Designed miniproteins, single chains, continued (2). Designs and how they scored, part 109

Each design is a single chain, and the fold is of that chain. pLDDT is the mean over its residues in the fold that is shown.

## One batch from the design tools (miniprotein)

Design m7794
Fold by ESMFold2-Fast:
Structure m7794 (fold): chain A 65 residues (1-65)
Amino acid sequence: MEEEKKEKLKKAEEKVQKVVENPEASGDEINETLKLIGEAIEYDEKKGKKLALELQEAIEKSAKA
């Protein structure tokens, strides 16, 4: 069902947005977000990869690593 895929994509996007705006998110929260992104990639590879990149950039900026 396409609606289910859209819902998972939205959840991943919302979690990524939360981490981007609040980079103090815990490792557990980041791991949950990564899991949702992985599921999103299965449905929409382009959009899922974009979300993964946004999360990665947010983490790297906050870690200053």
Scores: mean pLDDT 74

Design m7795
Fold by ESMFold2-Fast:
Structure m7795 (fold): chain A 76 residues (1-76)
Amino acid sequence: SMREEQIEELAEYLIEEAKKRGKEVSRETARRIAELVLSRVPDLESAKFLLRLVVRRAKGKRVTVEDAEEVLAQYE
């Protein structure tokens, strides 16, 4: 589906953004984060902005779903 394609695109984007900042994220976690972000904002541009914030604000070297939830809570 279109939504599944968007989730996969955002998951790959998150993985690459994490790598650029010396962080890592598993594909499974990246897909969960992408789905969570896309549920809050309907457009890919806004989703990518939030994913960049998730990577930047991640507590450790590994990006987690909890990191994404913390970012989203600040923008509710």
Scores: mean pLDDT 84

Design m7796
Fold by ESMFold2-Fast:
Structure m7796 (fold): chain A 80 residues (1-80)
Amino acid sequence: SLAELLKLKKLEEEALKKKREEAHKFRDKIAEELENTKDKKKRLEIMEEYAEWLYKYLGDEELKKDLEEKIKLYKKRLEE
């Protein structure tokens, strides 16, 4: 039934939300590391580690795509 389908979608959304919240906590930790690090090379290493772990950890293709674009922009800014 449509009601059952909507309930399943809600459960999927809640599971994805929890994964995104954990990803946000990790992102915030990385942001603090970056704020405390002025060396451009070290900042790039931190961002690369973040990207690699996050892409493996999150099976969400839409989130991966959004994060890839944002991380790419951050890396470009760090290299300037």
Scores: mean pLDDT 73

Design m7797
Fold by ESMFold2-Fast:
Structure m7797 (fold): chain A 79 residues (1-79)
Amino acid sequence: SAKDEQGAALNAELLQELDAIREEAERNNWSHREFALRALEAELRTLERLLELYRDDPELKKQFEDAIAWLREQRAALE
């Protein structure tokens, strides 16, 4: 479906962004914490877009909401 194609595209974009973040981290000798924060921010943005895409699916919506809440707690613990 068009939604599944959009979801797959969002996941592909996230993987590309995570690769770019890793390369930037290696180039600039970032700490593990700095890398983790940048990666978590990218994952959160993608999950929020997936939540909006699948907003009419109550099971997927809840799963994405729970994942977002958990990742936000992980990010806060690193700050």
Scores: mean pLDDT 86

Design m7798
Fold by ESMFold2-Fast:
Structure m7798 (fold): chain A 98 residues (1-98)
Amino acid sequence: SAGLEAETNGGVALIYGVVAVPKEELDRAMAAVRARLAATGGDEEEQLRVLEEVVRTGGDAEIAAAAYEAGLLADRSTDEAVQERLAELAERAVERLE
């Protein structure tokens, strides 16, 4: 299953074993990204716009949340072009985590 790989130690989440983020920040970022995606009413073009904005402007926790949600949306989409765009966005998001 495609998902956010995170380990917790002393309240810090290690995202993909590379980026350390306070767990509370990651939890808030996940909730915020999910709320923005829910507000789109399932419009895949608007979901892509939301995720692209988060990857472009967000911090590490928000970018990680966007990568995770992009993976889930790709798994649920039946449109091959949308799946490819979401996969590319998730890959770029992970590459930006430093």
Scores: mean pLDDT 75

Design m7799
Fold by ESMFold2-Fast:
Structure m7799 (fold): chain A 94 residues (1-94)
Amino acid sequence: MKREELLKKLDELEEKYKDDPSTVALIRAVKTAVEEGHLDATLEELRRQLRAFIAKEEGKQVDESLSDDEIIERAEKNPKYKPLAEIYRLLKEA
């Protein structure tokens, strides 16, 4: 995905979650990082956070063998982490 297309999709997520200040703040931080060329660092940070959330919800041990698709699928099952999973999916497709 081109950076301009990614930023437009992030704008759409910001509008979707406009009533959730925490999610809006996260999306804005991600947009800034993408605009500054820090996509890879942002992906690694989100991957780390999602693995930690999955480990907390399903058990204490972090599963570093989880693929990006498995991370997204498992995170989407929890409404609290669904916005983070949607952001991660967009960044992965970039």
Scores: mean pLDDT 78

Design m7800
Fold by ESMFold2-Fast:
Parts: structure tokens; C-alpha cells; sequence
Structure m7800 (fold): chain A 65 residues (1-65)
């Protein structure tokens, strides 16, 4: 599973999803997430209720850091 960067930029997830995304990213040690990453995670939470679809991207981001 993957997400489109352009789609992530255009996404406008709810405040609740954004708050949840911040919590999830903070649990991974990402306390200052990029706007794009935050929107991508929040969008996945809104659509799927699960972050399984972002497992690969999150792992890749952690390895690059």
C-alpha cells in the first residue's frame, strides 16, 4: 500500500484525525512531523481507521532519519 504525495498535500483531514496522527507520530519519536507526513497519516486514520496501510512508509521514514 502507498499514498500519493499530491493527494496527501490536497487532503484536508479532520482536526480529530490530525490530533490522532500527531499522537501516533510522537509515539515513534517524531515530535515535529512534516506537514505532508502529518496529513498523510491523518488521512489514513480517517479512511481506514488503521495505520497498516502506512507501515512501509513509516518504517522508511524512520530508516532515513
Amino acid sequence: PAFDEAAARAARPSDAALARAREVLASFGIHDPDELLLRAVATAIERDGSLAALDGPLTAAWRRR
Scores: mean pLDDT 63

Design m7801
Fold by ESMFold2-Fast:
Structure m7801 (fold): chain A 66 residues (1-66)
Amino acid sequence: MSVIDIRNASPETIEALKRAGRENPSAEVEVLGPDEVRVTVRDNPSLAAGLALLAIGEGAEVTVTT
């Protein structure tokens, strides 16, 4: 299980993460604030890495806990 804490996310990044959560049942997306999102990924380390890299690439602050 990976927990991805994302801060300073743009509205576009948040929508991309929400879309990933809807398309991937192993990913749970929680909007914690206007620019803050937590993503919990179960049993899919490649998806967790991909979502973290997407957020980093968009300029967000990312912390990953495995």
Scores: mean pLDDT 82

Design m7802
Fold by ESMFold2-Fast:
Structure m7802 (fold): chain A 86 residues (1-86)
Amino acid sequence: MAEEYFKKALELVKEALEAYHAGDLEKAKALLEEAVEYAKKYAELSGDYRPLAGTLYLLAKVYEALGDLELAEKARKEAEELLKKQ
């Protein structure tokens, strides 16, 4: 079960990065927000918060590119806090 959520999150992150490099920031944001939900489910089942932290870091970069600096800072801080609990 956990593996299916990890695979889904990874695929959404790949699609989001493709959208980001193509300049489609709104599509990248939507894909990363969906990836965060699957990464959360994976973290809850596996205890591994690293994929969630990585996804939040990428989402922060997309928010920053969109000019949503407050959302970017919030996502970045959440990712950093998750990585501290290794």
Scores: mean pLDDT 86

Design m7803
Fold by ESMFold2-Fast:
Structure m7803 (fold): chain A 71 residues (1-71)
Amino acid sequence: MSEEEKVELAKETLENAKAAAEASTDPAHVALILRIAEQEVRRLAEDLSEEQKEEVKRAFEEAKAAVEAAQ
C-alpha cells in the first residue's frame, strides 16, 4: 500500500467512524467506535512522512470534534 493510499484509507476510516458515532445514542458504543478508529489511523500513519502524519492528525481531530459537538 502506498503512502497516499494509507492517507486516503485513514481519512475514509475517520469519516466512517464519524458517521457511525453520530448515528449512535450509546456513549459506550461511541467511545468504542472512536477508539477503534484512533488505533487504526495510528497504525496506518506509523510509517508515513511527518507531513502526511500531520494531514491524518488533522482529519482525526476534525472527526473527533464533530462527534464531540454532536454529543
Scores: mean pLDDT 79

Design m7804
Fold by ESMFold2-Fast:
Structure m7804 (fold): chain A 68 residues (1-68)
Amino acid sequence: MVEDEIARMRKEEEERREQEKARLRHETSFNNVKITKELADNPAEKEEDRIQKMKEVNSNREEELTLS
């Protein structure tokens, strides 16, 4: 059994988990900023779309808390 290979696999899996967490946090933060800016810059958009985007922001914040 190659110990180095097992260590590499565990390191890769840990790195993937860290990357996934970082990506989700980055995506959540970026999407929240994007949605907030869109709501501010395009106030004339449909009210249904605004409600939907607000729900996404709230959902994303919940996901971020789970990842913390």
Scores: mean pLDDT 67

Design m7805
Fold by ESMFold2-Fast:
Structure m7805 (fold): chain A 70 residues (1-70)
Amino acid sequence: SETSSSLPPLEIARRSLELGERAAAEGDLTTARVAYHEAIRTLETETDMSDPEVQALLERARAALAELLR
């Protein structure tokens, strides 16, 4: 359900991605991986995949996760 909150799902995903990027920079790879997965999951399940802003943020999250996993 996405009826009301302080942040829309797209912004929640963005914040998760930013948290993951910070955690990765600090060497906390476990937190970074969890945050990237949460961002991707939120974008795929809670947002409209035809939205170009969703697609851009999803690409960013997937790229960040790929860098972390290599």
Scores: mean pLDDT 79

Design m7806
Fold by ESMFold2-Fast:
Structure m7806 (fold): chain A 83 residues (1-83)
Amino acid sequence: MEQVEKKLEERKEELREYLLSQNRPDQAEKGIETLRLMEQLLRQQGMSDEGIIKVLDELTDVLKDSSAEFLERLSERIRRGLR
C-alpha cells in the first residue's frame, strides 16, 4: 500500500510539473485525476502493487503527451469501470 501511494504521489507531481512547464494547467488537473482514478480501478480489480506501479509509470508517459479532451474521455471511461 505505502509503495503504491508513494509512487502515485511521485507520478502526480511529475505530471503536474511537466504540464505546468508546458503551460497546460487544464491537462495537468485532468491528468492527475486520471492517474488517481486508474489506481482506484486497478486496486478494485485486485491487481498487485507491482502491477499498479508499472501501469502508473506507463500511463504517466502517455498522459504527458495527451490532449485535455483525451484525458477527460479517459477519466470518464475509468469512472464507468468503478461503477
Scores: mean pLDDT 81

Design m7807
Fold by ESMFold2-Fast:
Structure m7807 (fold): chain A 55 residues (1-55)
Amino acid sequence: KAETTIKTAELLLRALGDKVTTRDIADHLGVSQATVSRNIRAAGFKSLEELKKAL
């Protein structure tokens, strides 16, 4: 889910800094990287890098 993906990305970004990747988020949520990318786009961001700039 987009909301869960964004919250997880925010938490991991705080823990790992700019090192956080779609793989890290996918592993934490138990989903594929494609699902993470789809959820980030569904939330209005083009990529994880754009999301990192917004957080």
Scores: mean pLDDT 78

Design m7808
Fold by ESMFold2-Fast:
Structure m7808 (fold): chain A 99 residues (1-99)
Amino acid sequence: MSLVEAVLEAIDAAIRGEWDKALEILARITGSSVGEIRRDPDRAIEAVRERAEREGVSPDVANLIVKAVEAIIRRASPMELEGLRMGIAVALVVDKKLS
């Protein structure tokens, strides 16, 4: 499972109010537990940045993924989460057209 696909699944779970499922997805991609993410969100965000670099994710997509992970951890509104989801989708389309 790619980082991008996992983060989009986590956003969709969070929009549905399935916060435990969203955090479980983040735990899998960061190699952490849900408790570790809640205790040290900054470390989880760093792990997401490192994985984006390893997977060759474009800088614009990587930046939006990090913002989405931060938003999920702080339980952002469904409107903010949907905005981030759309932002990632647009960035992926732009990246494909420029490559």
Scores: mean pLDDT 84

Design m7809
Fold by ESMFold2-Fast:
Structure m7809 (fold): chain A 65 residues (1-65)
Amino acid sequence: KTYFLLTKEGVLLELDENMNIIKEYKIGDTVKFLSENNVLLEIKLKSKEDAEKFVNEYAKIKLEE
């Protein structure tokens, strides 16, 4: 399972279950991750606002596991 953290500089960090950085994403990048149902999801970060919404939505869902 993975977690996401948005930095003040607009860099999105993907972390593993032990909070180790797996990958870094910038605005314009596509985030690829495996959902709870083993479905590969691909989400493009079109803007900083999209990245913020992604973190707020996805982090809440992942923390509810």
Scores: mean pLDDT 69

Design m7810
Fold by ESMFold2-Fast:
Structure m7810 (fold): chain A 89 residues (1-89)
Amino acid sequence: EKTKEEKIEEISKFIKEKLLEAGVPEEDAELMAESARDLLNQAKSKDEGDINAQVFAGAIRDHLLKVVPEEKAEEIQREILEELWKYIN
């Protein structure tokens, strides 16, 4: 199976790609991907990871709402939260 580092990198790449597809600027998408990598590396428990994932998904929503309609922002936020949740479990 994939290592913790490999899983974190895949999730970070997924987040960056989803944000870029939505029209978020590359600089902002890269910063969000880096933030996700840091968040996942720093989580000390499943509960802390779950809370941090929800807060992070909210921050992503704020960036998405600048470039896409609310319905699309909700869809992308959900997809990202689902990937973060799979890692935390």
Scores: mean pLDDT 77

Design m7811
Fold by ESMFold2-Fast:
Structure m7811 (fold): chain A 89 residues (1-89)
Amino acid sequence: DKELETVEKTIEFTKEEYEKLKKEFLENPSEEKLNKLKEFIEAVKKYLEYLEKKAKEENASEEVWKKLEELKKLIEEYEKELKELEKKF
């Protein structure tokens, strides 16, 4: 399923890119790096909204919706972590 593959690849990319940006921030903290993390998560959140809209319009399978829920939960976890990182910075 092309839709399932798209969501799975989005989850994998989001995890990889977030962890890379987070590592760079933790090694040498700056407002610029923190803002890059925030902008990245905001961009992924907007892309999730787009994928959810497409899934609804195309009557996507329950499996696609489960993966979209997984991505949504991942974004929420990263948003929470970013708030904690901002407090420690």
Scores: mean pLDDT 87

Design m7812
Fold by ESMFold2-Fast:
Structure m7812 (fold): chain A 108 residues (1-108)
Amino acid sequence: MKKIEEEIKLVERFAEAMKEYIEKNEDDEEKREKLLKVLDEELEEAIKKIREGEISVNEALREIANRLSLKAGELGLYELEATFTMFALASFLGMEPEELIKLLEKLV
């Protein structure tokens, strides 16, 4: 596959794992739906930016995790906020996308 399509698949895989993590760890339907909406919006924007060459995969994963962390904090979901912040920091510190995704998949 072309490099760009492989990069998009990594971001999509990360988003799917985040979706499963949210669905497994948040029982409040309204709060869960708000987090999933942010995830969907950030995934769409990340794919667009990657296709345009604006951001790397690492930057995309960090932006998704940071935006989810901010939304979790707004909703008073401090344990989810902490988890999302840790993934954003791991991405910022240069953890490889595949390792970050595997770690997240192991938590679901």
Scores: mean pLDDT 86

Design m7813
Fold by ESMFold2-Fast:
Order: C-alpha cells, then sequence, then structure tokens
Structure m7813 (fold): chain A 65 residues (1-65)
C-alpha cells in the first residue's frame, strides 16, 4: 500500500543521502514523483508536531505501527 511505498522511499533516501531530516516541501515533491499521496506527508508532519520538517527515523517508526 501507499504507507509501505512511503516507508521504502524514506529508507532509500536515508541510505542514499545519509540525511535523517527532510523538509515537508521536499518530501511532498519526492512522493508526487513516485505516485504516493502528498497527504501522507501532512499526516507525518502533524504526528511529529512540525509543519516544516520531518524526522525520517520517527516517520519510519510511525509507518511501522
Amino acid sequence: GNKRKLGLLLQEYILETGRTVISVEELKELVEKRGIPPSLVDELAKQQGSPEKIDLLKALAILSS
């Protein structure tokens, strides 16, 4: 499903870039290119209490629960 695709994208991004934080805007652009709903990024931002940045390790934990 879309959550699994998002989890794989986040894992790939961490492995390729070595970064564990991404802006909400940049992540929305990446998910749109992969056909994943940008609304899932808004859900992650809301759950983390940050409108600007996503902690990717926390995001992976949320997507795994």
Scores: mean pLDDT 84

Design m7814
Fold by ESMFold2-Fast:
Structure m7814 (fold): chain A 78 residues (1-78)
Amino acid sequence: MEEENREKAKEILRETLRELLAAVAAAQPADEATLAAAEASIDELAEEAVTTFKLDAEEARELAELVREAMANPERFR
């Protein structure tokens, strides 16, 4: 079932997102190189979400937006 596979992919991505958010929050000091690498990983994750996990483009976009916002405002997303 495509729907079942999609739900499993969403769970994996949610766990990956939480780990990434925790890593960003713990990265002290967060220099520009670290932030740039994280941004590249976010863009790659969004592309993989659509291509490999077959998520809707909107879901992939929301994932990328959440991670970017968490990087900018880690206190809001701890």
Scores: mean pLDDT 64

Design m7815
Fold by ESMFold2-Fast:
Structure m7815 (fold): chain A 81 residues (1-81)
Amino acid sequence: SKKEEIEKLTKIMLDELEKMLAAEKNPAVRAAIKAGMAKIEETAKELLADDSVSLEEAKNKLYAVYHQTLAEVDALRAAAE
């Protein structure tokens, strides 16, 4: 079902970010990861409540938030050099 696929993808993304957070020492990078995790959880909740959104659109929105979080982490790491 759409719900099961969204929940599965959300769990995979949160698990990956949680692993990154566990290995991260930089406070600014840690804050960015936590913010990204919160945004993924909020986005997933909104997508699960909205029956008008297709599974493909839902996955694309979750991937967009996930990749934005990774880009923000990369930018912060580059700035810390």
Scores: mean pLDDT 88

Design m7816
Fold by ESMFold2-Fast:
Structure m7816 (fold): chain A 100 residues (1-100)
Amino acid sequence: SSMAEKAIQALENAIAWLESQLPNLSPEQQAFVQEVIAEYREIIELIRKGEYEKALELLERLRQRIDAALVAHRDDAAMRAVLTVVRATVEEVIELLKEL
């Protein structure tokens, strides 16, 4: 599916961007970003297997954790910036997969 290919490309682009940010992040932010990268790779593999419902379930759980982290890091502008970008990617991929 062209939507599945777009979803994979969005996640691969997001991984490359997150990896490029790692040298400029605190140890706490690096740990969070590495977890997100690992989950994005798992979601890519689920999409490649056609397991779209399972990919959507993981994306929804990730979105909920990001929303909780945004509340917890309300006063941390640097962490909020990273979380905001991650949330935008998750929302984009969810919308692409819903078209399938």
Scores: mean pLDDT 87

Design m7817
Fold by ESMFold2-Fast:
Parts: sequence; C-alpha cells; structure tokens
Structure m7817 (fold): chain A 69 residues (1-69)
Amino acid sequence: KTYRDPHTGVRMRLADDPAKGLNYAKLAEVLGIKAPNIPKDVYITHEDARRMYLLDDEYFEEVVAKIKE
C-alpha cells in the first residue's frame, strides 16, 4: 500500500507494522508541513520518509527522536 504526500506529491510506502514506521501526522508536524486532512493513523517507512524530504542522516535521526516522543 502507498500514500501520496500532499506537500511533495511523492508516493510513500505504508509501513505494515506501526512499530517499523514513522507516524505521518507527527512527521509533518516536526517538519513544519501544513496540509489539511493529514491522516493520524498512517505510518510511513523510514526509508521513504528520509528519501522524500532529502534529510541527511543526522537530521533524520533527530526527526525520528522527536516523533518517538
């Protein structure tokens, strides 16, 4: 299953297990992305989140830590 990011228009793979993915609404909040109707119960793979937003490894680790709060 895939989800299209409203900010970038890029398709992302949904994580089958929430524990293996990042919560999309929290990811958008941490990155300062404003979009209406961001689903609260969608989890995106770490690989697709990092690739889509061109995050460097250090910043990506910081973003993941903030989402895990």
Scores: mean pLDDT 67

Design m7818
Fold by ESMFold2-Fast:
Structure m7818 (fold): chain A 97 residues (1-97)
Amino acid sequence: EKEKELEEFIRKLIELGREIAREALERVLGKKVEIGSATIEEFEEASKTPEGKEMLKILEEAQEIMDKAYEAALKGNWEEAEKYFKKLEELLEEVKK
């Protein structure tokens, strides 16, 4: 049962990270995109803009939070894992604004 809880948590964590990346990319590119559809060249050009730099900072923060949530979950520290998951949800809401 604990293995299923860990797997479910990791899936939710990955889905949140994907949603943050999608919202950030859509904001920078000004169009709806599927994750992985943006070319490296489009991403490089976007990263040169002030808005692109802000979105890269958000993506870096999201990755750090995801890493901490994942490590906490692997160690069975569910209180800490849940805390970082909530921070990731807050970051998604900020990107949507």
Scores: mean pLDDT 74

Design m7819
Fold by ESMFold2-Fast:
Structure m7819 (fold): chain A 66 residues (1-66)
Amino acid sequence: NKELEEVVKYAEELSEKAGLSEEDKKMVVEMAKELMEKGMPKETVLQYVEGLVDAIVHLKEVEKKK
């Protein structure tokens, strides 16, 4: 429970800092929750969250539509 809350908070803060949309932020948080519920180690989930946020930011940088 405490670890899940920490992971969710981290995912939300990282997504907000990176400027993700509400939809993308929800996707990242939901993915993190799924991985935690399935027993993935917290450290692995945090790395996954960082990778997902980075990938989304990079994709939006390449495919920026006005």
Scores: mean pLDDT 79

Design m7820
Fold by ESMFold2-Fast:
Structure m7820 (fold): chain A 102 residues (1-102)
Amino acid sequence: KVKEYVDEQIEVLKRAFVEAGLITEEEAKNIKSAEDLAKVLEKRGYPEVARAAREFHQAAKDALKEVEKNPDDPEVLQKAYRRINEAAGRVFDAIRREVARR
């Protein structure tokens, strides 16, 4: 299910942020959504990474909305996964850029 995939991607991103040293493991435990993640990143002084996290949140929200309208359309499902993966990739790119600045 696309929602389960989004939840899985949020957990992958949380781990990546902890491993990169951008957030703590304790902060990660309190993050339940991509929007929560973006707020923590802004508070920590990583606005570019926070923006990528918000763009991921919006892409996931839009993808889920399209799947809800067309639940049995394999093309809609494929486009949803692709959009979510592309947005997650942009978050990883933002993490890499932030780490490279240090």
Scores: mean pLDDT 82

Design m7821
Fold by ESMFold2-Fast:
Structure m7821 (fold): chain A 121 residues (1-121)
Amino acid sequence: EEAINALTRALGKALELYQFLEEKRDEIAQADPETQQAIVDELRKGLEEFRETAEKAADLIEKVNPEFGKKVREELKEHLDRAEQALDDALTNPGQGLAEASEHVRRAAEILEKAIEELSK
């Protein structure tokens, strides 16, 4: 139950970040460089908060199922690292960078949803 609660919090953070990425995707392409930097900085903060929450959820899963917890952690890390790289790329190609970050955050949300389903059995 504690692991499911942590996963639910992480999923909430992922969905919030995904919505923010989608909202800013069209705006960033037309923004001046200072506004583009501000959007990317805010998204980086959201991604870091999501990463911390996701790692805590993976830690709790690992306590009850070490193999599954490690799998969830590795899958989440892959998409979080790629989202971070996409945000770095957004300073040179803002629309594409945010679209790529959005896709990886969406994939992370799917991983969290499946983990909740598996632990709820």
Scores: mean pLDDT 87

Design m7822
Fold by ESMFold2-Fast:
Structure m7822 (fold): chain A 103 residues (1-103)
Amino acid sequence: MPSLRERAEALFAEHGRVASIEDLSDEQLEALARAALEQIDKNGDGVISREEFRAMALSSSLKPPSDEQIEAGLAYWDKDGDGVISFEEFLREFFLGLVGREA
């Protein structure tokens, strides 16, 4: 499959240079979320472990977050407190975080 970056660039090219995420279909948004998860979930279990989440956070091109910030981020996504993020939980938060207008 194409990389997350290549996937995003293809969508931006299709919808214009600055495409609104709201212009994406539910299917396209799910595909982007799945591609993002696949970049993080190296094991393919459909869950994001603490180690995979940490690796993703540290691979950011911006300032690498501290361990405390990584733990806070994981706690935000890990609604069950099991130390892993399920694909369904990730997809829901990804979708709502980008498109959701929970006011």
Scores: mean pLDDT 56

Design m7823
Fold by ESMFold2-Fast:
Structure m7823 (fold): chain A 56 residues (1-56)
Amino acid sequence: SLAELEARLRATQEKLLAGVRAALDELEDPDKDSILADFASELDRERAERLAQFAA
């Protein structure tokens, strides 16, 4: 179902975002908040596209 796909995508994307956050923390990147916000926005866009294609 669409709801199951959304839940699965959100769970996967949360893990990816956590991994990027951990990597930026390790690098002590001063722009980590901006980078994380941009990455989160990109993941939201990809999720929306996947859900739209599935619903079509």
Scores: mean pLDDT 84

Design m7824
Fold by ESMFold2-Fast:
Structure m7824 (fold): chain A 74 residues (1-74)
Amino acid sequence: SALEEADALIEEAKERIAKAKTAAELRKVMSETALGMQDLLEATTDPEVAKEILARMQELLREAQARIRAAEAA
């Protein structure tokens, strides 16, 4: 399902974020993940599924932004 695919993308992104060493690497992960998630959002017709995907994206974005700020400060 779209939610299962979104979960897989989020888990992959979290692993990549944990391994990233620079702000550029973190931004690359987020850009690639955002494209995949947008494809899933465009393919889904269920507003409840879309809301769940967006919620997962928002959580990941918050985590990634914190990591980017830390990397830029280092």
Scores: mean pLDDT 81

Design m7825
Fold by ESMFold2-Fast:
Structure m7825 (fold): chain A 96 residues (1-96)
Amino acid sequence: SVLDRLLQRPQQLMEEGDRLYKKGLELYESGESKEKAIEYFRKAIELYRQASELYRLIIDLVAGKDPATVQRLQQQIKEAEEKIEEAEKQIEEIEK
């Protein structure tokens, strides 16, 4: 469907964000580089923000046509925002 195609990009951004967040955690836990860990967390935050923006645009396109899809996409935005907050907390902890 057109909707499935529209959802492909924000889903890919979320998955890449998760991958970069995991790399940041691994670098921090290994003690290899705090600077690189922060860089990965910042990149993850940017990807989550981009995914959230695309989900908001898709909600605007389907508003009033599919309330169940709107509810699902609102949940995806909330998950992206929570992941941004967690990555920001990791950066704050490392910079202490």
Scores: mean pLDDT 88

Design m7826
Fold by ESMFold2-Fast:
Structure m7826 (fold): chain A 75 residues (1-75)
Amino acid sequence: MKAKEHGRKALMSTDPDTAKKHMIEMGKAAGLSPDKSQKYADRVGDLMRRINDAPTQDDAIRYGREMKDVVDETV
């Protein structure tokens, strides 16, 4: 339950650093190691930056789908 709530907050974030914080908390709630939680957090943060910098709506949608897949992989 708590892990899914943190994942939802990460997906709703517009700030990469805020998204990363929620991913780390999701990893902790899911029982993941700190290293694995950081790996997923870094990946989500990178994808969020790509969404913010996307030159087209199609690129932003693609990165958003990848970000959701990372969240789903974490739990």
Scores: mean pLDDT 77

Design m7827
Fold by ESMFold2-Fast:
Parts: sequence; structure tokens; C-alpha cells
Structure m7827 (fold): chain A 86 residues (1-86)
Amino acid sequence: SSAQYQALVDRAIANLQRALNAQNIDDMIRYLNTARSLLQRALAIRRDPNVVAALQLVDQAIDYANAGNIDTARQYVQQALAQLQQ
């Protein structure tokens, strides 16, 4: 449903905001993985190109965070948020 789709996207946005404010890399990765899962569930309801783009940017953020590059990971999170916010 449209309400279920919006709830998943809103929860993904909340987790991406938590990732930006994370005090350490392990917390950032946890929030990013949660956002990734929520965006995948949203795409199963509606194949929105902005959500597809956001998911790709979240995957990049996870890769950079795992490499220890937290500043670049944050840049990708900000780009993902821009794709999801109207």
C-alpha cells in the first residue's frame, strides 16, 4: 500500500540521519544496513527510481564505511537523503 511504502521510506530516512550522527563506524554501518533493508522492502512495493538511486548510494556509503573512510561515507549518505527527500 502507499501508506506502507511511505512508512518504509520514512524509517529509511530516519536511519540514514542516525548514520550521519553516528559517533563511531560500527554504529554508522548498523544504521546503513537497516536503511538498506528498509529501502529494499520499499522497492518491493513500488519501483521508484529515486529509491533505486538512494539504495545504490547507501551501498557506496557502506563500502566506504567498511574501508574506514567515514567522511566519504557521510557524503554518500547525504546524497541518498537528497534522493529520498522531496
Scores: mean pLDDT 91

Design m7828
Fold by ESMFold2-Fast:
Structure m7828 (fold): chain A 90 residues (1-90)
Amino acid sequence: MEYSEELGEKARDVLVEDVALAKEQFPHIDFPSLEEVRALDLKDVFDFVVEWFEENASKRDTLTEEDEEALLREIAERLHALVEEQRARE
């Protein structure tokens, strides 16, 4: 799928919503703030969301709660890495 600004904006909105829900369901997992997620580069967010949904879609129906928590922790670590990379570029 080819990147466009409109697709990047949609990906950001989906990611912000998913992070907000994950923070509510798993408050002990350290996610970036919603402001930090909203400030991410749209192409980086698009690439992240596409990769995440492609990987996650095949596993969702077989994940235990513990496996889902482990996956969300990995997602949180990847998001923190993107936030830090963006701060380094500013």
Scores: mean pLDDT 73

